# Designs tried in a protein design run: designed miniproteins, single chains, continued (4). Part 36

Each design is a single chain, and the fold is of that chain. pLDDT is the mean over its residues in the fold that is shown.

## One batch from the design tools (miniprotein)

Design m13310
Fold by ESMFold2-Fast:
Structure m13310 (fold): chain A 60 residues (1-60)
Amino acid sequence: SQEEIDAEIEELEKATKAKLEELDKLIEEHKDDPELVKALQEQKELLEKRLAEYIKWLKE
């Protein structure tokens, strides 16, 4: 059921986007802390990578 997979992917993308926006706000709030900014940026990259890997797995 391609439609069901597409719907699941859409919901996952929305949830991930919300988390990424929260991390972006934290980065803006803590611009004076370069170590924290780096850690938050790495967390964003990890979340995006995991989402991409999971979507790829679903489409197999």
Scores: mean pLDDT 85

Design m13311
Fold by ESMFold2-Fast:
Structure m13311 (fold): chain A 57 residues (1-57)
Amino acid sequence: GPLSDEEIERIIAGAKEALASGDRVVLLVARRELEEALKIQPHPELEALLKEIDAAL
């Protein structure tokens, strides 16, 4: 089913924390979570965060 607003907020928070950490393993985990979320539901902020993570890797 579609992602809840709470689930989207959690994914956004996790991606932002990964970007702040600069840790490659944490960034790779966040990338996977964003890719899986985007397969379920398109979301502009999740797409933007995925691009930022890809640029940080």
Scores: mean pLDDT 85

Design m13312
Fold by ESMFold2-Fast:
Order: structure tokens, then C-alpha cells, then sequence
Structure m13312 (fold): chain A 71 residues (1-71)
């Protein structure tokens, strides 16, 4: 689960860089914070950062799946 969520967060940043470059920097910062929280076992904080990513890119399929796995 942790590795799957990490991979989905990395794909979220890549997708936004390619499709919504104006949001790429802010999304990348949130992705890095979410991965850091995930690495520390802080799944609640990781989930909060993924929710913030989805406020910026609400239809991103990778971020949506990451949030679902963090429920």
C-alpha cells in the first residue's frame, strides 16, 4: 500500500507537469510533503496533503486513487 501510494503521488506530479504546468510547482511541493509524511508513517498528514492536491487538480486520477487508498 505505501509503495503504491508513493508511486501514485509521483505520477500525479508528472501528469500535472505535462498537462497543467501552471500548477506543477505547487502540486510538486504538496507531493513531496505527502511522500515525507507517508515515509514517517503519518498517513493522516499524507491524506491531508493529497486532499490539498485535489483542490488544485480535482480530476487528477492518480491523486484520487491515492486518496482512496489512504482512507
Amino acid sequence: MKEEVRNLLIETARYVFEKDPEKAEEVAKLVNKAIEALDNGDYETARKYVEEILKLVPDNPYAKKALELLK
Scores: mean pLDDT 85

Design m13313
Fold by ESMFold2-Fast:
Structure m13313 (fold): chain A 89 residues (1-89)
Amino acid sequence: MLEALAEAAEAAADEVASRSREELVAEVEAAGASREAAEEVADLVLEAGRAFRRAAEAARAGDLEAALEAAREALRLVARAREIYDADL
């Protein structure tokens, strides 16, 4: 379980890290969001990427509780970004 959690969290963190903040803002704006909403969504996505990285590191260290807490934080940030995106469109 910890290995699978670490791999999934690492993959999610790497996906986020592969894009710049400017690219994320441009993608959200292209979907019809305002600049303000696009910047807020981009910042939440980047913060989620950092939380996924913490989850992966905790899982690799064998700290299941810390890994799950960081993963839950990342998922809450993703959910918040989605809520802002859906509300602006």
Scores: mean pLDDT 83

Design m13314
Fold by ESMFold2-Fast:
Structure m13314 (fold): chain A 62 residues (1-62)
Amino acid sequence: GPLAEEAARLAREAGEAETAEEARKYVDRIRELLKQASPEDRPAVEAALGEAERALRELEER
C-alpha cells in the first residue's frame, strides 16, 4: 500500500545518505510510518526500517 511504498523510498534514500545524521532522519520518518501502517503494510514497512537502520549503522561505523 501507499505507506509501504513510501517506506521503501525512504529506505532507498537512507542507503544513499552520506552522513549518519541524514540517514537517521529517514529512519525516524519510517518509524512514524510504522505507527500508522495497516497490518497488511506493516511487514513491508518493518523491512524498510531494517534496511534504513542498517544504512545508518554502516555510516556510524566510520
Scores: mean pLDDT 84

Design m13315
Fold by ESMFold2-Fast:
Structure m13315 (fold): chain A 68 residues (1-68)
Amino acid sequence: PLPSDAEIEGEALLLRGATLLAIAKEKGVEEAARLAQEAIDLVAADPTSEEARRRARELLREAERLLE
């Protein structure tokens, strides 16, 4: 069976979060690491939640901004 669109988006956010967390830890940017981890935790706790995915996207965008 194929995962739902919501599950696919959740999986993509987890992978993006993990990537940003790794980069933030390597660069020593604690704020970006914290935001990426928070996004991962939100999606992992409820991957089907539209609100959790929306909030995770916001957190990951801020983490990316801090790593630029």
Scores: mean pLDDT 83

Design m13316
Fold by ESMFold2-Fast:
Structure m13316 (fold): chain A 80 residues (1-80)
Amino acid sequence: SMEKKLLEEIIKALESLDKDGDGLVDPEEAAKVIKEILEKYGYKVSFEEILETLKSLEDEDGRVHPAEAALAVMELVKSK
């Protein structure tokens, strides 16, 4: 389904941002990449809304897990 393809594309893109191999990504960098992918799939969501969603998932170091970020963003776009 388009939903599964979008979810997988977001996860893969976020994992590509993990330059240190710890499995975590910066919320600001993640939000920029996610916004581009969402626009490619025809969704119009602001960078600010995406970033707020990701910041709610931050760990103790202020970073987010790609899979959790992708799932939360999928919920955000479906709630519009």
Scores: mean pLDDT 82

Design m13317
Fold by ESMFold2-Fast:
Structure m13317 (fold): chain A 77 residues (1-77)
Amino acid sequence: MSLSEQLALGAEQMRELARLAEALGLPETAALYRRAAELLARAAEEGEAGVRAAEPELAELEARLRARAPAFREAVA
């Protein structure tokens, strides 16, 4: 798979997780996944420059999602 294809698949997965989080009543977690999907989709379109621009915000989103993982796991279980 190309980098663009991998980023596009990542964006799709983030959108699916956002819909799941929304259905579970976790709107903050859903918003974080939606933002990650948006950044990954732009990176897929813009290539290397888009990836570099997205890296700092994606790292921040990952940290925030990790902090919310216990609540998400409990809601899924």
Scores: mean pLDDT 79

Design m13318
Fold by ESMFold2-Fast:
Structure m13318 (fold): chain A 86 residues (1-86)
Amino acid sequence: SDLQQLISQGQQLSDQMSSLSQQSVDYYRQGNIGLADQYRQRMLQLRQRLGDVGSQVAGLGDDGLQVAQQSMGVMVDSLIRVSNAM
């Protein structure tokens, strides 16, 4: 129950972070720096929550470790994507 809730939360946060990173990239490419920075800041706010969930899930066995690794991958990819668009 608790493991499944944490996995679901991690997946939702990962999806939100990917969406926010893509929106930030799209606005940087359009030259709308103000909106791009707003979406980037929202993405960075999710990073702490996603990291916390990933750490909790990693302690819950192999399935949890796999979800934690996926969450870390989404964080790294999202940060690189936005940085490259700036």
Scores: mean pLDDT 82

Design m13319
Fold by ESMFold2-Fast:
Order: sequence, then structure tokens, then C-alpha cells
Structure m13319 (fold): chain A 57 residues (1-57)
Amino acid sequence: MEKIVEENKRALREGAAKLPPEYREEVERALAKVENLEEALEAEALYLGLVAKEVLS
């Protein structure tokens, strides 16, 4: 796997740790399926959507 994909996955896991457990689990499931940059982008889009849905005040 390319280094940028691994770094992206790590950043998303760190971000997901700040979300409620159910959202964190959903992000982890998405990351488990990532094998390329396109799939990493899809996982990032999912994460951002969950952040927007769960406003951290």
C-alpha cells in the first residue's frame, strides 16, 4: 500500500477516536476495506459526513 494511503488511514482513525463509539466503528469498518487511494477518499468522505452529522461543540 502506498505511504499516503497509510497516513490517510491513520489520520482518519485518530479523528474517529473523537467521535461517538457508533461513528468510530463505522469509520473503522470503512478503513478495513481500503486498498487504494480511491477507497481512502471514500472513507474520508464518510468520516466528514459523520462529523457534520455529529456536531462537536
Scores: mean pLDDT 75

Design m13320
Fold by ESMFold2-Fast:
Structure m13320 (fold): chain A 78 residues (1-78)
Amino acid sequence: HMKTVLVVGGAGPRGRALIKELIEKGYNVVAADRDPEALAKLQAEYPNVKGVVADPRDEEALRRLAEEFGVDEIIYAA
């Protein structure tokens, strides 16, 4: 079963670098970021990445997203 990683701040420079590495290693990636335009650019580069607009400070919202998408790990890149 392929592991799913939630990258918080995924549309920022650190998040994008991490997402590239995770994809190369065969992970499913969910990217959370507060910037919908940055997420749209990320998904244009990586169409298989799921983008979700979320506040990186809202830990409860991120926990609910992790449960919804069956996330195995949460990594903060914000």
Scores: mean pLDDT 83

Design m13321
Fold by ESMFold2-Fast:
Structure m13321 (fold): chain A 68 residues (1-68)
Amino acid sequence: SLLEKARELLEKVANEDGTVPMGEALKALIEAGIPLTEGVQIVVALDKDKDGTVPRDELLAAVEEHLA
């Protein structure tokens, strides 16, 4: 499933603190099957502190919500 693939891909690129670099996050979402436009919107919305990383758990929650 798309959600399972996204989880697996994000696990591989996550930092030790549970964050994912924005470029790797976007790449993982696209590879899992999320369209580019939607992937960009998700990643940008989750980069609240503008540090170029996004929380993995919030990314997975956003993907799950998108599929619902």
Scores: mean pLDDT 77

Design m13322
Fold by ESMFold2-Fast:
Structure m13322 (fold): chain A 81 residues (1-81)
Amino acid sequence: SKSKAAAEQVAAVLHAVGARIDYELGEITPEQAREELLAAAKRLKEVSEKYGVDVSDTAKILAEIARELGLDEVAEEIEKM
């Protein structure tokens, strides 16, 4: 359903926001932040495939979080998904 797809997209954003907070607090390394953001993006791709929904706007949010952290390569990888 569209509501389940929306809920799972929100979960992917919350995953990425959690990684951002942990990184900004110095609790995780840049490598761990990269892994967590890419995991959130893969989660989002699975939502697109499972529900047949366009996740492009949510993917842009994840890419912007990566750019705000200085992880530009991660942002580019998310945008290619």
Scores: mean pLDDT 86

Design m13323
Fold by ESMFold2-Fast:
Structure m13323 (fold): chain A 90 residues (1-90)
Amino acid sequence: TEEVEKKLLELAEEGTRLIEEAAEAEKKGDYDTALKKLEEAIEKLKELKELAEKNKEKMEDPELARKIAEAAEKAIESLKKKKAEIEEKK
């Protein structure tokens, strides 16, 4: 439903904001804050993926739900790699 779609957008926006905050922390050499923000972003993207998968049958476009879940999964993998890179810098 439209309500589910709005929640998916909210989670995506929260995840993006956390990624931006992590990038700013990394630029300043604050690796602890960067790692914390990346972990929070991963959590939001996991919620996004689960919500999209769980509600795909309730959405008017199930293919959109699949694409959102796939994009979230790829983003999670990318962020996990970034988290590992930053941990190596400590």
Scores: mean pLDDT 83

Design m13324
Fold by ESMFold2-Fast:
Structure m13324 (fold): chain A 70 residues (1-70)
Amino acid sequence: SLELPGDATPGERLAAERGQKAAEGIKNADKYEITEVGERALQAAKALGWSDEEAERIGKIATAVYEALK
């Protein structure tokens, strides 16, 4: 499993949780694409007022969590 560093931000932890839930959904139904997980996390971060750079980082973390859990 992918572990976040101890200094991970609240946004990074939220992205990891969302990525884990998406990976769980794939185990139950093959209806998600890996790019969709990252994009959803990125859009959520932008909706919370995060910068484009932070949103990109959050999306990558969500994708990595998804890949690690499949």
Scores: mean pLDDT 64

Design m13325
Fold by ESMFold2-Fast:
Structure m13325 (fold): chain A 93 residues (1-93)
Amino acid sequence: MTLEEVVDRLIEIARKFLEKLDVPENTRKIIERMIEALRKAVEAGDVEGAVQIATGLLDYLKTLADRYHPDDPEVQKLIEEAEKLVEELRRLA
């Protein structure tokens, strides 16, 4: 997978996560800002920055899952897929 493909898949997972979770508007705005920061890092060729942002996004999504849907297997599957993509992104750095 290319850097752009990994990031695009991470963004897709984050958006599916937001559709699954009924989160407050401020929480949605934080995730959207993280997504835009991730895109900008990739466009700038900042692989290290992309890894840091993606790791922060994953940690935030895990925190939200624990608070809103701790026992939802679909949410856990999205987190597992995101973890695999962050590890792939680290291998590209």
Scores: mean pLDDT 81

Design m13326
Fold by ESMFold2-Fast:
Structure m13326 (fold): chain A 70 residues (1-70)
Amino acid sequence: MIEEIKELQEEIEKLIAEKGLTPEVLKFIQELDEELEKRREEIKKMPLEERQKLLLELYKEILEKIKEAV
């Protein structure tokens, strides 16, 4: 799972470097960050495995959004 998160992060960084960020993708990331901040106390109480699963799902969603926007 940690390795999968790292691979997703690297793919996202590569796509951003190659394609750039559109305003739509930036807005999506900002909205996601705001939602995570609201859930900060909930996330802090999560077991490590559940937090890794949440991060994996979030990075997959970001990657799909970038692919759609390009």
Scores: mean pLDDT 74

Design m13327
Fold by ESMFold2-Fast:
Structure m13327 (fold): chain A 59 residues (1-59)
Amino acid sequence: SKKHKEILEKVQRELVLEHILTGKLFSREDFLEKVREEAKKLGFSEEEIEELVKEAEKG
């Protein structure tokens, strides 16, 4: 969905920016955890968070 895409793109941008600024490398697990945290901040249900994480894993 559009909202899921916006969250995934936001998390991706934040990790890329942190990598550029700090040189820190992020694992796939770090990305998925950040996606989960962002969705929780936006008030997503546990079911919606699981769906979003599955979308992130397919990328």
Scores: mean pLDDT 79

Design m13328
Fold by ESMFold2-Fast:
Structure m13328 (fold): chain A 62 residues (1-62)
Amino acid sequence: MKIDLSNAKEISEDEGVRYALQAESIVEHGNYQVIFTKDGNALVSDKETRKVYLVPKENVTV
């Protein structure tokens, strides 16, 4: 799995929780938890930094 965060927008944890309610699938990869949403986005949570990023689904390659 490859995750491109170079152009990712950091969002608040509260916003991350709202996007997680739209979860289609959840995958863990290294220090990241990736939640694919029904609207074609991916929510990427960094477990070490505790930062949450919202990216287009195409930024995550399985």
Scores: mean pLDDT 77

Design m13329
Fold by ESMFold2-Fast:
Structure m13329 (fold): chain A 65 residues (1-65)
Amino acid sequence: SEKEENYKKLLELIGEILRIIGEILDLERQLETASGEKKKELEEKIKELEEEKKKLMEELKSIEI
């Protein structure tokens, strides 16, 4: 059923969001000791992951259970 399929998609999206959050936390930890070019690189990667997370969270909001 659509509800069952939507529920499975919901769980998959939650799992992907949690993975991205874990990656952001790791990069933020690295950022604490980074300087110069490495700091800029890490900030850009965090920004890209935050945008991906935002996209997935919008997909999550669109799912009807």
Scores: mean pLDDT 85

Design m13330
Fold by ESMFold2-Fast:
Structure m13330 (fold): chain A 61 residues (1-61)
Amino acid sequence: DKVKELIEFLENNELSPEVIKKISEFAEELNLSKEEELKLMNAFQNSKNKEELIKNIKKVI
């Protein structure tokens, strides 16, 4: 489960612009459906800190 791996990566790393960029690039390279990509990007863009991002990603999956 690639989304779960992304969440675990986030939980083990401090949220920073560099980490966010790597997560975004990772998600773009995954064989995800358009729905999953949109959900991840929406959570990504609507969250400003690590706690909110993780909460939003978990809410959509």
Scores: mean pLDDT 67

Design m13331
Fold by ESMFold2-Fast:
Structure m13331 (fold): chain A 78 residues (1-78)
Amino acid sequence: MEEVREAKKFLEKGQEALAKGDYESAIKYFERAAEMAEEKDPHLAAEALLNAGIAYGKLGKNEKASEFIQRAIELYMQ
């Protein structure tokens, strides 16, 4: 599916931004990837949400980090 392929590209862009320390850009890419994948590939969406949570943690936004990680776990286990 084209939407899942686009979600994967956003996930990859987010991972590159995360590796470069651009946590704000990483979060935006991961949120977009999650939105695109949520219905058709919940495991990919969960991976994106988990990585967004990690990026929020890197910014010291621990409550948002926990929220996104919890959402990822719930989605992954479905």
Scores: mean pLDDT 85

Design m13332
Fold by ESMFold2-Fast:
Structure m13332 (fold): chain A 78 residues (1-78)
Amino acid sequence: NVKKAIELAREAAKLAEKVSPKAAEYAELAVKYAEQGDLEKAIEYAEKAAKLARESGTPDGQRAAFLAELAVKYLREA
């Protein structure tokens, strides 16, 4: 569950890297906090990543937002 969320957040960071560097940064922070067991901070940063990725208005940004939102769902079920 947490492991799946980390994989999804890493994919979101990769897709966001060229379209929203700040969204990629937040997705990487979500990965870091999830690996440390701080699920509340991981969720917070994944949600911030999704918002900024969506605001890019690009297909890669929309895909990154979807993956980050899916990561939030897996973190909430952990």
Scores: mean pLDDT 85

Design m13333
Fold by ESMFold2-Fast:
Structure m13333 (fold): chain A 55 residues (1-55)
Amino acid sequence: EDEKLEKQAKINMYSSGADASRKTADALERAGDTEGAKVLEEQAKEYEAKKKELE
């Protein structure tokens, strides 16, 4: 039970991180910061990969 709760907490954290990073990347792209947007897009992919590994 505790292991499952810990896993779910990490999944939620990575999911939230990926979503936040994607939203920030979109905002940076709209502001003309293509370099910053790419960094946040890579961050979002990292969070998604970690989430998938836990699922």
Scores: mean pLDDT 81

Design m13334
Fold by ESMFold2-Fast:
Structure m13334 (fold): chain A 75 residues (1-75)
Amino acid sequence: MEEAEKLVEEAMKLLDEAIKAMRNQDYETAKKLFEKAVELFEKALELYPSPRIQRLLDIAKSLLEFAKKAIEKKK
């Protein structure tokens, strides 16, 4: 339980930083931060299956797709 909670907290901090990057139009940084947040939410969900964690994962995936679409060209 505590391990999954820690992963969720870390993922939420990454979401906040990714949103700040999006506001600065730094979509490449935002994409990387959203990808890390998705990984942490997936690990948390594996450790503790929860509808709340699943919803957070779905939100993170949606934001990641938005950041990808905002990037006109990958490097």
Scores: mean pLDDT 81

Design m13335
Fold by ESMFold2-Fast:
Structure m13335 (fold): chain A 60 residues (1-60)
Amino acid sequence: MKVFTLELPSLEKAIGAAIDAIGLSPGVKTRIEGNTVTIETDGSEEANNAAEEVVKRHGT
C-alpha cells in the first residue's frame, strides 16, 4: 500500500484529481478534505503507477 497526498488550489481541482485517479485504476481509493486529495493504492504496480501519474498531472 502506498499513500500520496496532493494539496490543490481548489476543491474543484481536488475532485478532478480524485476522479482521474479512480479512472486509472480500480486499486486506488481517494479521500478529499477541503483542497487536499489523499490517494491510497492497494500496493499493486498498476495502482502505484496510476497514483504516481495523477501526482505528476495534478501535483505542484
Scores: mean pLDDT 79

Design m13336
Fold by ESMFold2-Fast:
Structure m13336 (fold): chain A 77 residues (1-77)
Amino acid sequence: MEKERKALELIRQAEEAVRAGKPEEALELAKKAIELAKDTSKQLLAGGYAAMGEAYRAQGKYDLADELLQKALEIGA
């Protein structure tokens, strides 16, 4: 329960950081979310990878972004 709530909150904060133009902060938040989510659910883990992918896209690192977004789709299926 607590790990799931924290992972979800970190994913939301990472998404907000991307929208606010803070991709470095978004990466750190997404990495923390992934660490918590891997002990909880595939859906949260996928959300963490998606947030990390969006952060890399915001940095112009499109190859890394594509890899992480594809990984998120595979996990969340």
Scores: mean pLDDT 83

Design m13337
Fold by ESMFold2-Fast:
Structure m13337 (fold): chain A 57 residues (1-57)
Amino acid sequence: LKYRWYPGAKESDFYYPYWTDMINIEKAVKSGEVKSVEEVRTNFSFKPSDGTLKEIL
């Protein structure tokens, strides 16, 4: 499984704070701090697509 935001995403596709949030989300998922789409949506203001969350969870 590849830990990435939506397919083809680039840093330039995001306002700087949202790109940082995505990096932190991926890191938290990988470490086991968050395990579900609900936990991501509760803790972060940026809302990645369901497909992206499925790929990193």
Scores: mean pLDDT 55

Design m13338
Fold by ESMFold2-Fast:
Structure m13338 (fold): chain A 60 residues (1-60)
Amino acid sequence: SPREELRRLMREAAEAINQGDFERAEKLVDKAIELAKKYNDPEGLRMAEALRRELEQLKA
């Protein structure tokens, strides 16, 4: 399902963060955002955008 795929992308993004690979994490979060928009998943979109904001703060 799209929601299950979004969860996998978010998990992979978290793993990339743990490895210090913020560029990879951002790409994975971007894919999750696109998936949420494509399937009209407002909860998934909010979660992915929140993680994106956290990533930008960690990089700053």
Scores: mean pLDDT 85

Design m13339
Fold by ESMFold2-Fast:
Structure m13339 (fold): chain A 88 residues (1-88)
Amino acid sequence: DPEKRQEEIKRFREERETVNAQQVMQDLKKYSNIDEPTVYESMAESLLRQLRVEGRETSREEALAAARAMLDGSHEEAEEALQRARDA
């Protein structure tokens, strides 16, 4: 079923993005001794830029919530936060 396969591929991409974001946060904390708010700000800025390219506008608050979910939360929380940011 081509539609089911497209949805499955989308879920795999979202799972990989969440894992990569968590790994980036761990590496930054371990090697750079970076303040945690700075890490969230960087991720939120990246999300805002991506949404701007897609012709969508979201609040800084929603972008920060998505960044926090991606870096500290579960995959499910990150997916929901990203969906809210895109729909805003």
Scores: mean pLDDT 61

Design m13340
Fold by ESMFold2-Fast:
Structure m13340 (fold): chain A 69 residues (1-69)
Amino acid sequence: SAEEHLQRGRELLAQGKYEEAVKHFEEAIKLDPNNAEAHFELSRAYAALGQNAEAAKWGKKALDLNPDL
């Protein structure tokens, strides 16, 4: 489920496994395209990888879905 991928991505992010976390957040978005939390966490994972342009892009999408994030 989208929630299972979101949870697994968060665990991987906490472990510093940023590229694997990206994969799980992308799967969460694929299963639930309007999940603002998944877009926000994908932004955080890209920021941790130093991919600031991707982080900004996904962070904007998260805020477009939920401005109160």
Scores: mean pLDDT 88

Design m13341
Fold by ESMFold2-Fast:
Parts: sequence; C-alpha cells; structure tokens
Structure m13341 (fold): chain A 98 residues (1-98)
Amino acid sequence: EKEKELKRKIAIKATAASLLVTGAWLEGDDPAARRQAAEGVRKYGEEIAKLLEEMGKPDQAERVRKLADEAARSLEAGDFDTAIEKVKELIRVVDEAL
C-alpha cells in the first residue's frame, strides 16, 4: 500500500542521514568528508520533508528541513556532537509523524 511504501522510504532516508553523520565523525578532521556529509544530510532532509508533505504532515516536514540544515551546518563547522543530536531529533520527528 502507498502509505506503507512512503513510510519505508522516509525511514530509509532518515537512516541514511544518520549514517552520513557517523561516517564523517569516523573520518575526523577531513573537511571534504564533512562537506559531502552535510550535502547528503540536506538532500535526505529535503526528500523526507517532501514525503511528509505528501502524507499531509507539513509541520513535521518543516521541522525536518530545519533540523537537517542545523545538522549540516554543524557538520561543516566540525561540531559532531551537535550534528548527532540534530539528526537524532530529526529521527524522533519522523517517528512521531509515522
């Protein structure tokens, strides 16, 4: 069913965003890896937000966009603790919406 497929796509994209942050942490002080991870987090955040809007959840979509941007900016700055917390909050918003 379409709703079940949308929920699965959202969950996979949220997991991918989390893994990008973790991967950048493991690379440490590589600025290129951090920038690439930040781009990926923004991309998956936007894709998740669009899927949430299709499900009739625009408030959750806006929260996901904001959290993805905050996580990405923290990654670019090398603030992994903040990036991890923002992605965890994004996952919580997704779980509450599903």
Scores: mean pLDDT 82

Design m13342
Fold by ESMFold2-Fast:
Structure m13342 (fold): chain A 78 residues (1-78)
Amino acid sequence: KIEEYEKKIAQDPNDAQAWFNLGLELLGQGKYEEAVEYFKKAYEIKETKEILIGLAVALEKLGKEEEAQEYLEKADAL
């Protein structure tokens, strides 16, 4: 749940997994712009294939195909 992940990041703002999970929750709710913001926060903390793919999916949902492709290329390089 969103509140649980928000509590985790309030306690430890460097918890990349908590930011990523919050992004997934927002993605599932159709809040694509907010999902991108939280996935970018996770990415700032830790670069993983999973986070980059999450970013790309959310960006594709927003019609930002070029930006999504850039993150997919980064994920493929990992």
Scores: mean pLDDT 82

Design m13343
Fold by ESMFold2-Fast:
Structure m13343 (fold): chain A 88 residues (1-88)
Amino acid sequence: VIPERVAALPAELRLAEALRKAIRDGEVTLSDEVASRLFSLDFDDYDEAELTAILLEAAREIGPEKLRELARRYGAEAAAARLLALLA
């Protein structure tokens, strides 16, 4: 079940939260640079270009299948599709 607060976020922020949780749970490993940027992002005061850049680098590191898997857990498939289109 997606937390109600998370379900109300834009798809890109839901994907960012899915990535944060996967890292905390040990399911995925990102480079220290990308992980630091992801965990430093303020969901209440963020730059959309920075969010997109962080998510693109995370997508490159974990690959398309894992990105889609995490996105599905948080209803963020639209964000994953947009990121993968930019990587194609």
Scores: mean pLDDT 81

Design m13344
Fold by ESMFold2-Fast:
Structure m13344 (fold): chain A 60 residues (1-60)
Amino acid sequence: MEEKLKEEFDQTIKDYKEGKIPKEVAKARLDYFISLGKEGKVSPELLERAEKAKAEIDKE
C-alpha cells in the first residue's frame, strides 16, 4: 500500500508540473495524502513531503 501511495503522490506532482491538472486539483490530492498521514495510514516521510509540496504549490 505504501509504495502505491508514494507512486500516486509522485504522479500527482508530475501531472501538476506538466500542466495536466490545475492547482486546485493538485492541492486537493495533496490534502488527501496529508489526511492519510494524520490518520497514520502513510509514513511520516510521505506526510512531510505532501505538506512541503502543497506549500510550494501555494507559493506559485
Scores: mean pLDDT 79

Design m13345
Fold by ESMFold2-Fast:
Structure m13345 (fold): chain A 99 residues (1-99)
Amino acid sequence: GMEELKEEVRRVLEEARRLVREALALAKENLEKAETLEEILRAIGLILRAIGLELDLERLEERLREAKTEEELRELLEEARRLLEEARRLLKEAKELQE
């Protein structure tokens, strides 16, 4: 039903936000430890991508509040899952900078 879809979208968005925040924290640590211009630019790139994902997540949360149909909720779920995968990739890249 609609409530089950809304809960699933919220769950996916919460997980994505958690990963984005972890990636942002790691990217900031990497920026502080950066000794080369290449390392600085890589860290800044990850920070900007994390900020972009936070904005996309906020926009999906607004759309979730306005959603009135199961079709809209399914579209939001697919978009939320896409952002979750982008958040996972961002976190992986941020962790690779620590190695």
Scores: mean pLDDT 88

Design m13346
Fold by ESMFold2-Fast:
Structure m13346 (fold): chain A 63 residues (1-63)
Amino acid sequence: DLAARSTSLGIATLEASRGGLSDAQVQAILDRLRAAAEAVADDAEHKAQLEAVIDKIEADRAA
């Protein structure tokens, strides 16, 4: 399941970005999560979960 794999990658990246992923690596994962959220747009709960992960990654980068 692409959406589940993308969500897992996003969460793992949030954990790893606290330790040392580059901006380019984080951006690539954000792009994949955004694509996954678009792909599951008909599943509002799953889309919201993916968007929450994206928001957390973006907030961590902006802070």
Scores: mean pLDDT 69

Design m13347
Fold by ESMFold2-Fast:
Structure m13347 (fold): chain A 63 residues (1-63)
Amino acid sequence: MEEEAQRLIDEGLAALDAGDYERAVENFRKALELDPSNTLAKQLYAEALRRLGRDEEAERVLA
């Protein structure tokens, strides 16, 4: 995984832990832009979207 993508995933995980789901969504979205094949970032992005009540968007990410 690229260093930049990993940094964004780490920042997103910190945001999830803090309950800042909007920040988590943004960080994971950027990580997926850098590495669209990153399964972990995709799963975390879907989880953050579900925490915001965006269930349909989460399902589309995982499809």
Scores: mean pLDDT 81

